# Designed miniproteins, single chains, continued (5), part 96

Each design is a single chain, and the fold is of that chain. pLDDT is the mean over its residues in the fold that is shown.

## One batch from the design tools (miniprotein)

Design m19527
Fold by ESMFold2-Fast:
Structure m19527 (fold): chain A 84 residues (1-84)
Amino acid sequence: MVEELAEEAVRLAREALLTGDEELEQKALELAKKAVELAREAGDEEAVLEIHRRLAEVAAEGAIERGADPAAVEAELAAWLAKA
């Protein structure tokens, strides 16, 4: 379940990156948040780190493609995951 939610979140995040669709971006973030919550409840710290890594890769790719600062995007993602 956690793996399936993480896979879907990464897929939607990548689609949002390609299309600029804000609704897809929000959906991806909500699914990622749910996956992180479930992983934390299960005590699976490795799954939390893996979800973070995969989302950070997509965010960095999107930032580079748009000429944004990848470090700023990574910082925002880290802050968001800390809330989950």
Scores: mean pLDDT 72

Design m19528
Fold by ESMFold2-Fast:
Structure m19528 (fold): chain A 88 residues (1-88)
Amino acid sequence: MATEEDIERAYEEVKKMIRDKKLDPEKVVKGLRFLSTSTPSDRTPENLSKASGLSLSNAQELLDIYNKYGFKGREVVSRVAERLEKEL
């Protein structure tokens, strides 16, 4: 089960990525939603890039954030996407 600490850490890392790389937050939310609903075999940088509209390199970085949370990844990114959507 994801902890509130896991969610807060992931949220801060994603927000930093948005600022540092000047990303469209709506595209990042689409990427996080794709990661939360996709199967393990579908979670590739190529599929993430296609689903979100992010560049391949930015999709890879977002996937790397997801992978840090292991089995908790789906819950963590779903909760982060929810929080970001409220800020749009």
Scores: mean pLDDT 85

Design m19529
Fold by ESMFold2-Fast:
Structure m19529 (fold): chain A 67 residues (1-67)
Amino acid sequence: NKEIEEIKKEAIEHAGEGFRALGEGNIEAAIEHYEKALELAKKYYELTGDENLYNMSKAALDALKSL
């Protein structure tokens, strides 16, 4: 399903942008990107039953918020 594949791709791209923002010291932008990644990853999980992307995105966001 191309729509499901696109949701996964967008989630991964937002996670990548979050990682890049974190590398640049922009914590606010990193949080924003990881929140978008988590929203998309949650939708992917609901559609497919695959929780891996959701769990990874949530862990990254939780780690940032614990700083």
Scores: mean pLDDT 84

Design m19530
Fold by ESMFold2-Fast:
Parts: C-alpha cells; structure tokens; sequence
Structure m19530 (fold): chain A 70 residues (1-70)
C-alpha cells in the first residue's frame, strides 16, 4: 500500500475518535443544562474539550502530510 493510503486510513481513524469525543461532549453539555452548578460535569466537559482540541491538531498534521504527497 502507498504511504498516501496509510495516511488516509489514519485520517479516518482520527475522525472516528473525534466524533466519539464530540458525542461525549454533547451528552455532558445536556447533563450540565440539567445540573448547571455541577462542578464534576464542568471539569469532565473541560477535559473532553481539551481532548478534542488535541485530536483536531493531530488530524491537521495528518491532513498536511496527505497534502505534501499530492
């Protein structure tokens, strides 16, 4: 398989990871609307937001590598 094919598979895997985290974020946001003063929910939401940001940066790096091979 070409390096490009490998990177495309890594990109799809990373997209899947980000989508799962976004789903978890939506669930936490929904729970926080019911319990707006829940500090534990606020902390979990902040952690998920940080994980999404980190995964998005990884996605960008993979995308840039794909662009370099085109």
Amino acid sequence: SSELEKLKKELLKKIGEILRLIGEKWDLERELKKNPDDQELKEKLKEIEKEIEEKMKELKKISEKIDELK
Scores: mean pLDDT 86

Design m19531
Fold by ESMFold2-Fast:
Structure m19531 (fold): chain A 65 residues (1-65)
Amino acid sequence: LKGKKFKVLNDIKAKSPEELSLKKGDIIEILEVLDEDNVLVKNLKTGETGIISFLDLSKNAELIE
């Protein structure tokens, strides 16, 4: 999963300070798989890094690369 890119299809709101908020149309890259539920991502448009859940990723983003 590391290095894979996803297009955000629906806005994702951070639920904690460690999580990243994303907007529809953002492109994210998986930097690290942290555990069974969470990934560290980089927003390629903003350069911001943070955590999102696999649940939010699977519901709100599409693999592109």
Scores: mean pLDDT 83

Design m19532
Fold by ESMFold2-Fast:
Structure m19532 (fold): chain A 87 residues (1-87)
Amino acid sequence: EALEKAREALELAEKALELGKEAVKVAKTTEEVAAATGAALAGIGAEFHARLVLESENPTLEQAEEALEAGRAALELAEEALKRAKA
């Protein structure tokens, strides 16, 4: 279960980074660029967190849940940044 949650966290983080990078590319204002850059950085951090859990010899459920929460938060930021940039 811990490894499955960590894998889900990694998938969310990778998607967040991809959307964050797309948001940076289409951003038109300083505020949009700042939001998009922040989202991309959050995705990078979440990916690092998920990989640490996956590469652990004894990953705990708590660590996996923390990584999953980070991945979800990063994805939400990236989706909002991209939506704002495309508006």
Scores: mean pLDDT 83

Design m19533
Fold by ESMFold2-Fast:
Structure m19533 (fold): chain A 81 residues (1-81)
Amino acid sequence: MEDIFRQSIQQTQGQIDMMQSFIDTGDPDQIQYAIQRGQQQIVHLDTMIRDANRNNVDPSIIQQINQNRDQMRDVLRRGQG
C-alpha cells in the first residue's frame, strides 16, 4: 500500500516538472496540453488523498501527496495566467 503512494508521488513530481517545461515554452498548444493534463491529475490526487486517509496511511505520505496537489495547482495557475 505505502509503496503505491510513494511511487505515485514520484510519478506526479515528474509530471509537474514536464508540465512546467511545456508552459515555459510559451507555445499555446503545449500550454493547453499541460492545463488539460493538470486538471485530470488534480482529480486523481484528490482521490488519492481520500484513499490514503481511509486506509490510515502515514501522515508524512499524505502530506507529500498534498504538496504535489498544491504544486500542480500552482502550475495550472501559471499556465492560465
Scores: mean pLDDT 82

Design m19534
Fold by ESMFold2-Fast:
Structure m19534 (fold): chain A 79 residues (1-79)
Amino acid sequence: AMNKEKAKKEIEEIKKKALEQLGRARSLEEIEKIVEEAGEKAYKIALELLKNEEEAKKLGEEAKEEPLREALERGLAGE
């Protein structure tokens, strides 16, 4: 399905950008803002393209958790 592929591509770009921003973040406030914006953008895109609330919520959560987890594994302190 074209919409599902488009959603995955756009969400991957959101995650990549969020990870790059998290690597440059210098405060907890910046980290929180980056994570929140990434999740919100991914949720909106997924909801628009997939029209499935459950999958959109899952993709929004993944867009928050995956970049943050990867950044923490790379040595970003979140506390």
Scores: mean pLDDT 79

Design m19535
Fold by ESMFold2-Fast:
Structure m19535 (fold): chain A 100 residues (1-100)
Amino acid sequence: SMNDELLEQAKKYFSKGIKALDKEKYEEAIENFEKAIEYLEKNPEADKALKAYVYLNLAIAYANLKKYEEALEYVEKALEVEPDNEALKTFKKLLEEEMK
């Protein structure tokens, strides 16, 4: 189906982003994660947990580039999906400490 194709494209770009992140190619990771988000946003039935996980990895990539304001924005987007996620709350606190 169209939604199945959109999900497969999202997973493909997410996988490419993770591979780039593993190689410390943070800008390439961000580009691929942004494409993954684009496909997830086109699919209203998209797995919200996957979307939160892509946002978390965007935050990790931005934090590694010392772009803490952008990293914080993506952690906050992930927390909108998973408001009680303690790991995301901890990551937010660590980013806020780096910005002081």
Scores: mean pLDDT 88

Design m19536
Fold by ESMFold2-Fast:
Structure m19536 (fold): chain A 118 residues (1-118)
Amino acid sequence: SAALEREFERFANAVFTFVEENLEALQKAVPSENAIKEAKALLEEAKKYIEKGDYIKALIMGGIALGLAAIHYWLKMYDRVLPYVKAALEILIMVAEKLGYKEVAEKARELLAKLEES
């Protein structure tokens, strides 16, 4: 459904906007080991859905994994979390390009470039 695809596009944009606008606040919060473990599991699940051609489920799981991993990266500057944030962004770029969501893909590339400059 085109309506559901638009809702997932809005969800992805909201996740990127939340991370960008709340970067300073996220740096001050307390990290959680469970959220890092959950982000890893969601990234593996997202990869499996990409292999099955279920790009919508991959986008949902990748978006959640990005949110969890990005929060922990900026809260504690955890280098071990950065690879998962980058992997989640790469999944979101790939899925957004496959579905034709150019704006979502561009936002994800901008955020990935910003992380690589750090």
Scores: mean pLDDT 62

Design m19537
Fold by ESMFold2-Fast:
Structure m19537 (fold): chain A 80 residues (1-80)
Amino acid sequence: SAAAELARKAKEALEAGDERKAAIYATAAAIELVGRLIEGDEEVARPALEYLTKGIKAFNAGDIEKAVEYFEKAAEAAEA
């Protein structure tokens, strides 16, 4: 899915130290997941968005290791 691919790109950008690209990809993933929620895809989109939100909060707190972990979990949830 587009959301899974974007969450994966956010993780890869963080691992590469590109915080700007990570923020862009994480934001794009959130927009895609909100779109899926509006369409009624709650079983997949809700858990993925919860993980993505935790990743964004960790990123904003400077916890890069936790942000990477949550973006990975968001990507995995968005593939279901």
Scores: mean pLDDT 86

Design m19538
Fold by ESMFold2-Fast:
Structure m19538 (fold): chain A 68 residues (1-68)
Amino acid sequence: VEKAIELLREALKKAKNGKAKALLLAAIKLLEQGKIEEAIELLKEALKVEGLSEEARKLIEEALKLLE
């Protein structure tokens, strides 16, 4: 979980879209609370956001692999 949170914080720095940033922040908060399944749902929503940078997408996908 800790490594997934680190990857998501890096993705947040690479994200330029406000919707993607909001979803990433919410997912990080859910992971900090141990709500892993809810966080995974938000991360999948973030991957569907138009204009998500390729760097942010890769970091989110790596975080999902660690959580699944």
Scores: mean pLDDT 79

Design m19539
Fold by ESMFold2-Fast:
Structure m19539 (fold): chain A 106 residues (1-106)
Amino acid sequence: SPLEKFEEMLKKARDAALEELRRTGDPVRALQAAGKVFSDEIEKLDDPEEKELAEAVYSRFFAEVGPALREIAADPSLTPEERIARAQEVLDEAYKKAVEEFKKRL
């Protein structure tokens, strides 16, 4: 189904972000990894309507998550471990919101 396709794209982007976050401890690099995977997956879509929907959800996701992850990256009061934990929470919540957005629009 289209929903399963979009959920797989989101899982790939989330997993790439979490892997990069664990590897580097850098929330900004995690965001960049997610963006690259999601952009590549959108380019593979042949249906113009699916592509438009995926691009809309992508743009909204990054508009909300980008500032939050940059704020976490820039916070000098956080330990490296706290920075990773907070960034992971932001990414997990954004994934859930993106899945719900696709469910509502399909």
Scores: mean pLDDT 83

Design m19540
Fold by ESMFold2-Fast:
Structure m19540 (fold): chain A 59 residues (1-59)
Amino acid sequence: GLKARALKDYTPTRPDEVAIKKGEVGEVLEAIDKEWLLVKLPDGRVGRVPGKYVAPIPA
């Protein structure tokens, strides 16, 4: 699947968001809207992150 790497730490502000740590690699499941991605993290957590906080990794 499409991978993305966290550019910086993100702290959730809502229950449907996930915390990410700078350098963490996740799988992009869906683009929810123009600003938010649904991602799956290596530990199995699934939730929203701001798209601007992550960079795509080439396949």
Scores: mean pLDDT 80

Design m19541
Fold by ESMFold2-Fast:
Structure m19541 (fold): chain A 72 residues (1-72)
Amino acid sequence: EADREREIAEARRRVEEARKQGYVPHFLEVEGPLAEAHAAIVKTLGPTVHAAWDAGKPVYVEVVLRGATVPA
């Protein structure tokens, strides 16, 4: 748990650094099964990446998987 929190804090710091350098930062914290996480990432980032591409701006994307919820 603490390890996960530290990873998220580090990711947030990197996002802030990228934002300061003029990147368009996107931070996604995804929870759930991998298949669902992948679909959510594609749906969420698709339009955003396209918009940044049209604007000719560099994009910095941080994705954190908050543990896979595996129904057993």
Scores: mean pLDDT 67

Design m19542
Fold by ESMFold2-Fast:
Structure m19542 (fold): chain A 76 residues (1-76)
Amino acid sequence: MKEEGEKLLEKGREAFKRKDYEQAAKLYKEAIDLEGPENVESLTLLARALMQLGRVDEAREYFEKAVELAKKNIIR
């Protein structure tokens, strides 16, 4: 499970580098669905791809989720 999620994130980063932000967002979303919503990196990468697509409101929601999760990890 962890290896599959990491491979999806790697493919997403490659798509992002190619400026294929739709494919990057799709791959990051698949990684989140596979690993669960507790990954700050995946949430941040998805939000960044959504920003590049002009989907600013959706990107904001994922950035807020990433910030809340990061705060919980500091308190633990």
Scores: mean pLDDT 78

Design m19543
Fold by ESMFold2-Fast:
Structure m19543 (fold): chain A 101 residues (1-101)
Amino acid sequence: MSPMGLLATAMSLLNEAEGILKKAYPKLSPEQQKELDRLFKQLEELQSELEKLMEEQAPLSEIVGVLKRMVGVLEKMVEITKDEEARKLIEEAKKLLDELE
């Protein structure tokens, strides 16, 4: 698979995981929602950094670095929601990102 194909697939999996976690939000306690709000804000900041790196045609290693930081935030969100489908998508994306060096 091409490096760009792996990157696009990893990004798609992370976007799907985020969507699942957002759907879990209304079912959480107020304390869990507050912690998830903090993590969603971190994820939005990383998404903005990713967009800027892609616009600037940054090296693949820098783009992968931001995506791996996004994985870390999503993993923390899964620990709050306990959503197994989102966890599996994140694990698959992480494996694809590791193949990009």
Scores: mean pLDDT 87

Design m19544
Fold by ESMFold2-Fast:
Structure m19544 (fold): chain A 56 residues (1-56)
Amino acid sequence: SEEERKEILELIGKILNLIGDRFEKELEGTLTEEEEKEVEKEIEELLKKIKEIEKK
């Protein structure tokens, strides 16, 4: 449905923002191993939500 597509696009946008923020911190040399693990976990959770929506 259009609602499901909108939700997926919003989740993709959140993933892209997380990747962008991580990349900026990496370039600045401020990215910690803890932050990297937290970003990876958040991306995995968002991807799981997308998969659950697509299964409907």
Scores: mean pLDDT 82

Design m19545
Fold by ESMFold2-Fast:
Structure m19545 (fold): chain A 100 residues (1-100)
Amino acid sequence: VLSDKEIKDRVVAAAADPATGPYVQDFLKRLAEKLGLKDVDLDNVEETTEAIIKYFKENGVSQGAIQGFFQVQLQAAKRLAAGDMTEEQYEAFVELALKS
């Protein structure tokens, strides 16, 4: 299982990638808003990711579940960037994740 720093570093790297970055940044902003994270600079990917990880831990989410959540989201962004997923399919995936 990855540490919080390792999860954060992977998310930050994906957000900095021109192919996946816009999708990862948008997802993080929407998730932070859904979770009510008001005191976070949503333009700071590192700060937003740390706040989301902290929120999940404070609500009893396991380290493995947090890792899996971010891993599947990053994989969806990569599949969209590679053309293996349509924009419509990606948006449906994100909407389902945000409703949970």
Scores: mean pLDDT 79

Design m19546
Fold by ESMFold2-Fast:
Structure m19546 (fold): chain A 100 residues (1-100)
Amino acid sequence: MTLEELAKEFVEHFLEAVRYLDEALNGIGKSAYEAAKKASEHRRKALEYLDKIEQIDPEFAEKLREILEQFVQDYFTNPSLSYDELLERALEELEKLLKE
């Protein structure tokens, strides 16, 4: 995989982990448990992709992590921001990092 492909996989798994965590926090019982389990799995996969990115470009990996952490913070503090909008904005910031 290219750096771009690895970064996109990382972003997608990281944000899926956030989405499932949100579902787990707002769910009860079995549905909350299943969402938490999926959040954990996507987080694990995101970290595996991040490790591969860090082996290629550690500065890029750190900047990408900081951008995604800021987007997650914005998502939880802005109830009007949808998951789809969060994903689109994260991918746009990723494209900017990949170009210059």
Scores: mean pLDDT 77

Design m19547
Fold by ESMFold2-Fast:
Structure m19547 (fold): chain A 61 residues (1-61)
Amino acid sequence: SLAEKILAAKDGFEVARLVQSAGLVAQEVQTLLSEIVRTTDPAEFEKLKEELARLVEELEK
């Protein structure tokens, strides 16, 4: 699933590519993506990926 791919992503640019390829334009997704690509804290990066993955799973239902 897209959520699993997001959780497995190594950096914010990989997350950005996954979101772009999936055509996700929702404001909430774009806000989390912006935070993900700007963070330099690995713990914050993992937390933000989990939040985005949860949101993506809800949107894919």
Scores: mean pLDDT 80

Design m19548
Fold by ESMFold2-Fast:
Structure m19548 (fold): chain A 60 residues (1-60)
Amino acid sequence: MFELTVELASEEAARRFAEEVNENYPDIEATVEGREVTLRSKSNPLRLIGLALRGIGEGL
């Protein structure tokens, strides 16, 4: 299993990002703790990296 944790600008941003990931990427599990979002995938580390960069760069 692949896991990546990213810290977003706010708890609200973290929640919105996790909701978007869970809605649009069912193969990825997003869990929120404060401003941190942990992304987990069984088989796709590149998608995790891409989603993490998107969340940080776009201010979600």
Scores: mean pLDDT 75

Design m19549
Fold by ESMFold2-Fast:
Structure m19549 (fold): chain A 73 residues (1-73)
Amino acid sequence: MKEELEFEIFAAMARISAAVLLLAAKKEKDEELARRVQELLDRLVEAERARDRAEVEALAREIAELIRESEAR
């Protein structure tokens, strides 16, 4: 039960982070970043449907890295 809840929370946090980054990319008219984030978000939704924890964790790390790169601009 707790592992299931942890997965749901982690996946939701990753989706929220991706959505925030996508909004920022659209505001800055960074079409390449927006496209990359949208692709990651689509993959994250599919990984969540598949209950693939390893893929969700990998995608969450990739989203976090893109946020760090965006902040360095």
Scores: mean pLDDT 78

Design m19551
Fold by ESMFold2-Fast:
Structure m19551 (fold): chain A 77 residues (1-77)
Amino acid sequence: SEGERIRLEGGVLLGMSKMLAWELKKLEPSQSEEIDAKLKEMDELYAKLVEAVEEGDLEKAKELLEEMKKMHKELLE
């Protein structure tokens, strides 16, 4: 289903972001607090995305997935 696809894509993106954060914290330990704050926001966005999918609000789920993509990009900058 479309909802299942969005949920899985969000989950993969969250996992990739956590892996990236782990590597970034090894390279620049001084940035750990800032990186952890961004990961917390990603966890909260994913929780809201899962809720939107469960409620059948696919438009909200898509918006939340786009916010997660933006947050992931911010981790790279």
Scores: mean pLDDT 86

Design m19552
Fold by ESMFold2-Fast:
Structure m19552 (fold): chain A 82 residues (1-82)
Amino acid sequence: SLVEEAERLAEEGLEYARLGVEAVKQGNGKEAIELGQKAVELGMEGLRLADEGNAPIRVVARAVGAVLAGIGAIFEGELVLK
């Protein structure tokens, strides 16, 4: 279902965002940006599917969370990159 796909994409996006934050801690700004961008892509697709499937607010919130966390990883990665 669209809702199940949205949940999976949101969870995957959140995982990429976590990896991006870890890359920042290791001084890997380029990897943090790439991982954060992937998190945003997955979160946005999850949000699109959640909207189309009239998903519960919890699914929408997770997808939005993936986007925001991804943006954070990109921002921090750019700060590391000089």
Scores: mean pLDDT 89

Design m19553
Fold by ESMFold2-Fast:
Structure m19553 (fold): chain A 119 residues (1-119)
Amino acid sequence: MKELYKEIEELIELLKDEDPEVRREAAERLGKIVEEEGYKLSSLVLERIVGALIEALKDEDPEVRRAAARALGKIFEVAGDQLSDGVKELARKALEPLLSDEDPEVREAAREALEKLEK
């Protein structure tokens, strides 16, 4: 548990790394951690991860935006019931612009994430 929380905080910091490949991998790993271990996480930790990934949706690199959208989709599917309505609304508002993203894979990832967020 202590090691898991440390890894999550390190990955959240890596979402702001100068290297877009590092940022992409950090987003993917955060999604995987919640998919595999989300049941061990408090709502506060889950909402911190979601907030960090919402910021990553605005990344200059389309692969980072795609990874963040996919990670959010996984989190909504596995742990959506542990998220507040306020955080879900912030995520929805952040994902909606990506439906018009220049990259078709980012558009698809955003569509899938919104499907999992919405009933």
Scores: mean pLDDT 88

Design m19554
Fold by ESMFold2-Fast:
Structure m19554 (fold): chain A 108 residues (1-108)
Amino acid sequence: MEAEVVVTIDIKADSYEALKAAIAKAQPEFVKLARAVIDAGATDISGSAEIDPEKAELKITLTFRTPSLEAAERVYEAVKEQLPKLIETLKSAPGVKEVKASIELRPA
């Protein structure tokens, strides 16, 4: 049974420039997350972003496809381990007001 792990990250900043700077600062943590989920058994990674420059808000959705529920459980564990570091990096960026994240495991 194919399954997927979906990560949603919502970021609010003081300005669009602060939002861009926060994402740039967090790039190494996004790379670490991608490596961890691939190592855990993700067969595909897709990402989408919704941006509101006037409100300085960004919603990132990452979808990790897996060949089985067992692989999805391993990917979920890898996300739980890596995601806090990514959130801390985003929150530490100047001008970032709020960062929220959620993880969902679902059938593909």
Scores: mean pLDDT 86

Design m19555
Fold by ESMFold2-Fast:
Structure m19555 (fold): chain A 87 residues (1-87)
Amino acid sequence: GEMRGKSSNSGYISSQLLLKGYSLEEAAAASQELTGVSRRIAEGSSLGAQLVKTKSLDESSEEVVKRFGVSRDVAYSGSFGGLLGLQ
């Protein structure tokens, strides 16, 4: 759905900013502003973008669900967007 697309874009933006040396908080704030997702979703997507550097997509998604209480679909989309941003 539209929210999955926005969550993926949030993850993509976050991974690009993290690669440039920005903090998780700065990446989350910027992705929230650019995509219009809630702060919770932006923070989850930014964490997912960080986690996919060292964890699998499924492991990243599960951690994001546990820490932020977002839906699994949203966590997966954010983590996937983060992974795409690393390519």
Scores: mean pLDDT 85

Design m19556
Fold by ESMFold2-Fast:
Structure m19556 (fold): chain A 82 residues (1-82)
Amino acid sequence: SQDQQNRQTAVNDFIQDMQDYYNRVSPTLSQSQQAQMQQIVNQTTQQLQQGVQNNSSSDDQRRIGSDGWSQMHTVVSDSLSS
């Protein structure tokens, strides 16, 4: 349906935004922090894609996305404190 296509497009755009953010900050991160960021991106991507397949609520999808961003920002914040 068009609704499913719209949801999939939104998820794809969100995943691209996370990947773009990672690519911008990765040169300032340690190798271990880069691995942590990649794990967060991969886990958030999987959860959002599963949510589209399972017709998860928009609120659940927003929480997953917000949690992913929060985790990424924590890694970056920790790098600035070192």
Scores: mean pLDDT 84

Design m19557
Fold by ESMFold2-Fast:
Structure m19557 (fold): chain A 62 residues (1-62)
Amino acid sequence: MEEALKRIEELAKKAREALENGDVKTAWKYVSEAAQLAHDAGLPLPEEVREVALEVKRKIDA
């Protein structure tokens, strides 16, 4: 379970980096992978992942 949490954190960092570079599609891909890992591990979605997901959604919906 600790391994899953570390992977989720790594994906969140990659998503944020992609978002900062303007690559919204890549950011969404990493957010989706992090959310899937959290679901499969029975963990709540970390706040960092939620934050990035909201930023990605705002850019897509704008």
Scores: mean pLDDT 79

Design m19558
Fold by ESMFold2-Fast:
Structure m19558 (fold): chain A 93 residues (1-93)
Amino acid sequence: MSQQEMDEGVADVAVAVARRLIELGEYEEAARIARLAAEVTGGKSVRTLVELARALLKAGKYEEAIEAAKKALELDPENEEAKEILKEAEEKL
């Protein structure tokens, strides 16, 4: 299995766990899990960066949410979720 395939597996699990933690109101823990996944994937997984940005936004960490959303948009400029998170985080500052 290639490193890319392994990284996608980590991204899938981390995104699922982070989304569940957000549903439970555990925003800081969701951000921690998503950040670890983003680090493991070398900052190349759009899904982990979007979920990190979402968790940071929910945690009230607006500047960090903006940075994560911008990184996601550098990889995928048409990512609708990243654009939405960026706009919402900027409106909260």
Scores: mean pLDDT 81

Design m19559
Fold by ESMFold2-Fast:
Structure m19559 (fold): chain A 80 residues (1-80)
Amino acid sequence: SMEEEIERLEMKRTLLEAVKGSSELVRERLLERAEEARRRGDEELAKRLEELARRNEEAIEELEKKIEELEEKIRKLKEE
């Protein structure tokens, strides 16, 4: 039914929001570690961690797009 489809999409949105939150925490931690590495003179490690953080930012952006697509789908299904 339409109601079951809406519930499925809302659950999927909630799970993606949780994954996004976890990814944001990982990104922050990578940037903190990069700053620590740079302070210790380990420029190579700092750059590697910053690159991982950048890739994590790209993953977060893709998750945001998927969440927006799900929200639009839910909105359309709720229109009577």
Scores: mean pLDDT 87

Design m19560
Fold by ESMFold2-Fast:
Structure m19560 (fold): chain A 66 residues (1-66)
Amino acid sequence: VTDEEILEAVADIVRAVLIATSKNVSPEEARQAAERYAKRLVELGMSEEFAQRLLDETLAEIERLR
């Protein structure tokens, strides 16, 4: 696993979640997508702490766009 691969996954998470929320998607559906990708980051070797922080930030942004 490379840092570049992790960075790409992170960018993909943020983008996918923001796109989902911008189209009147339920918060629950967007949350599930974000959680799935966060778990994937951990599988790639990212610390749970780092993945959790990214998830929290993403979820906060979702709430903001509501």
Scores: mean pLDDT 68

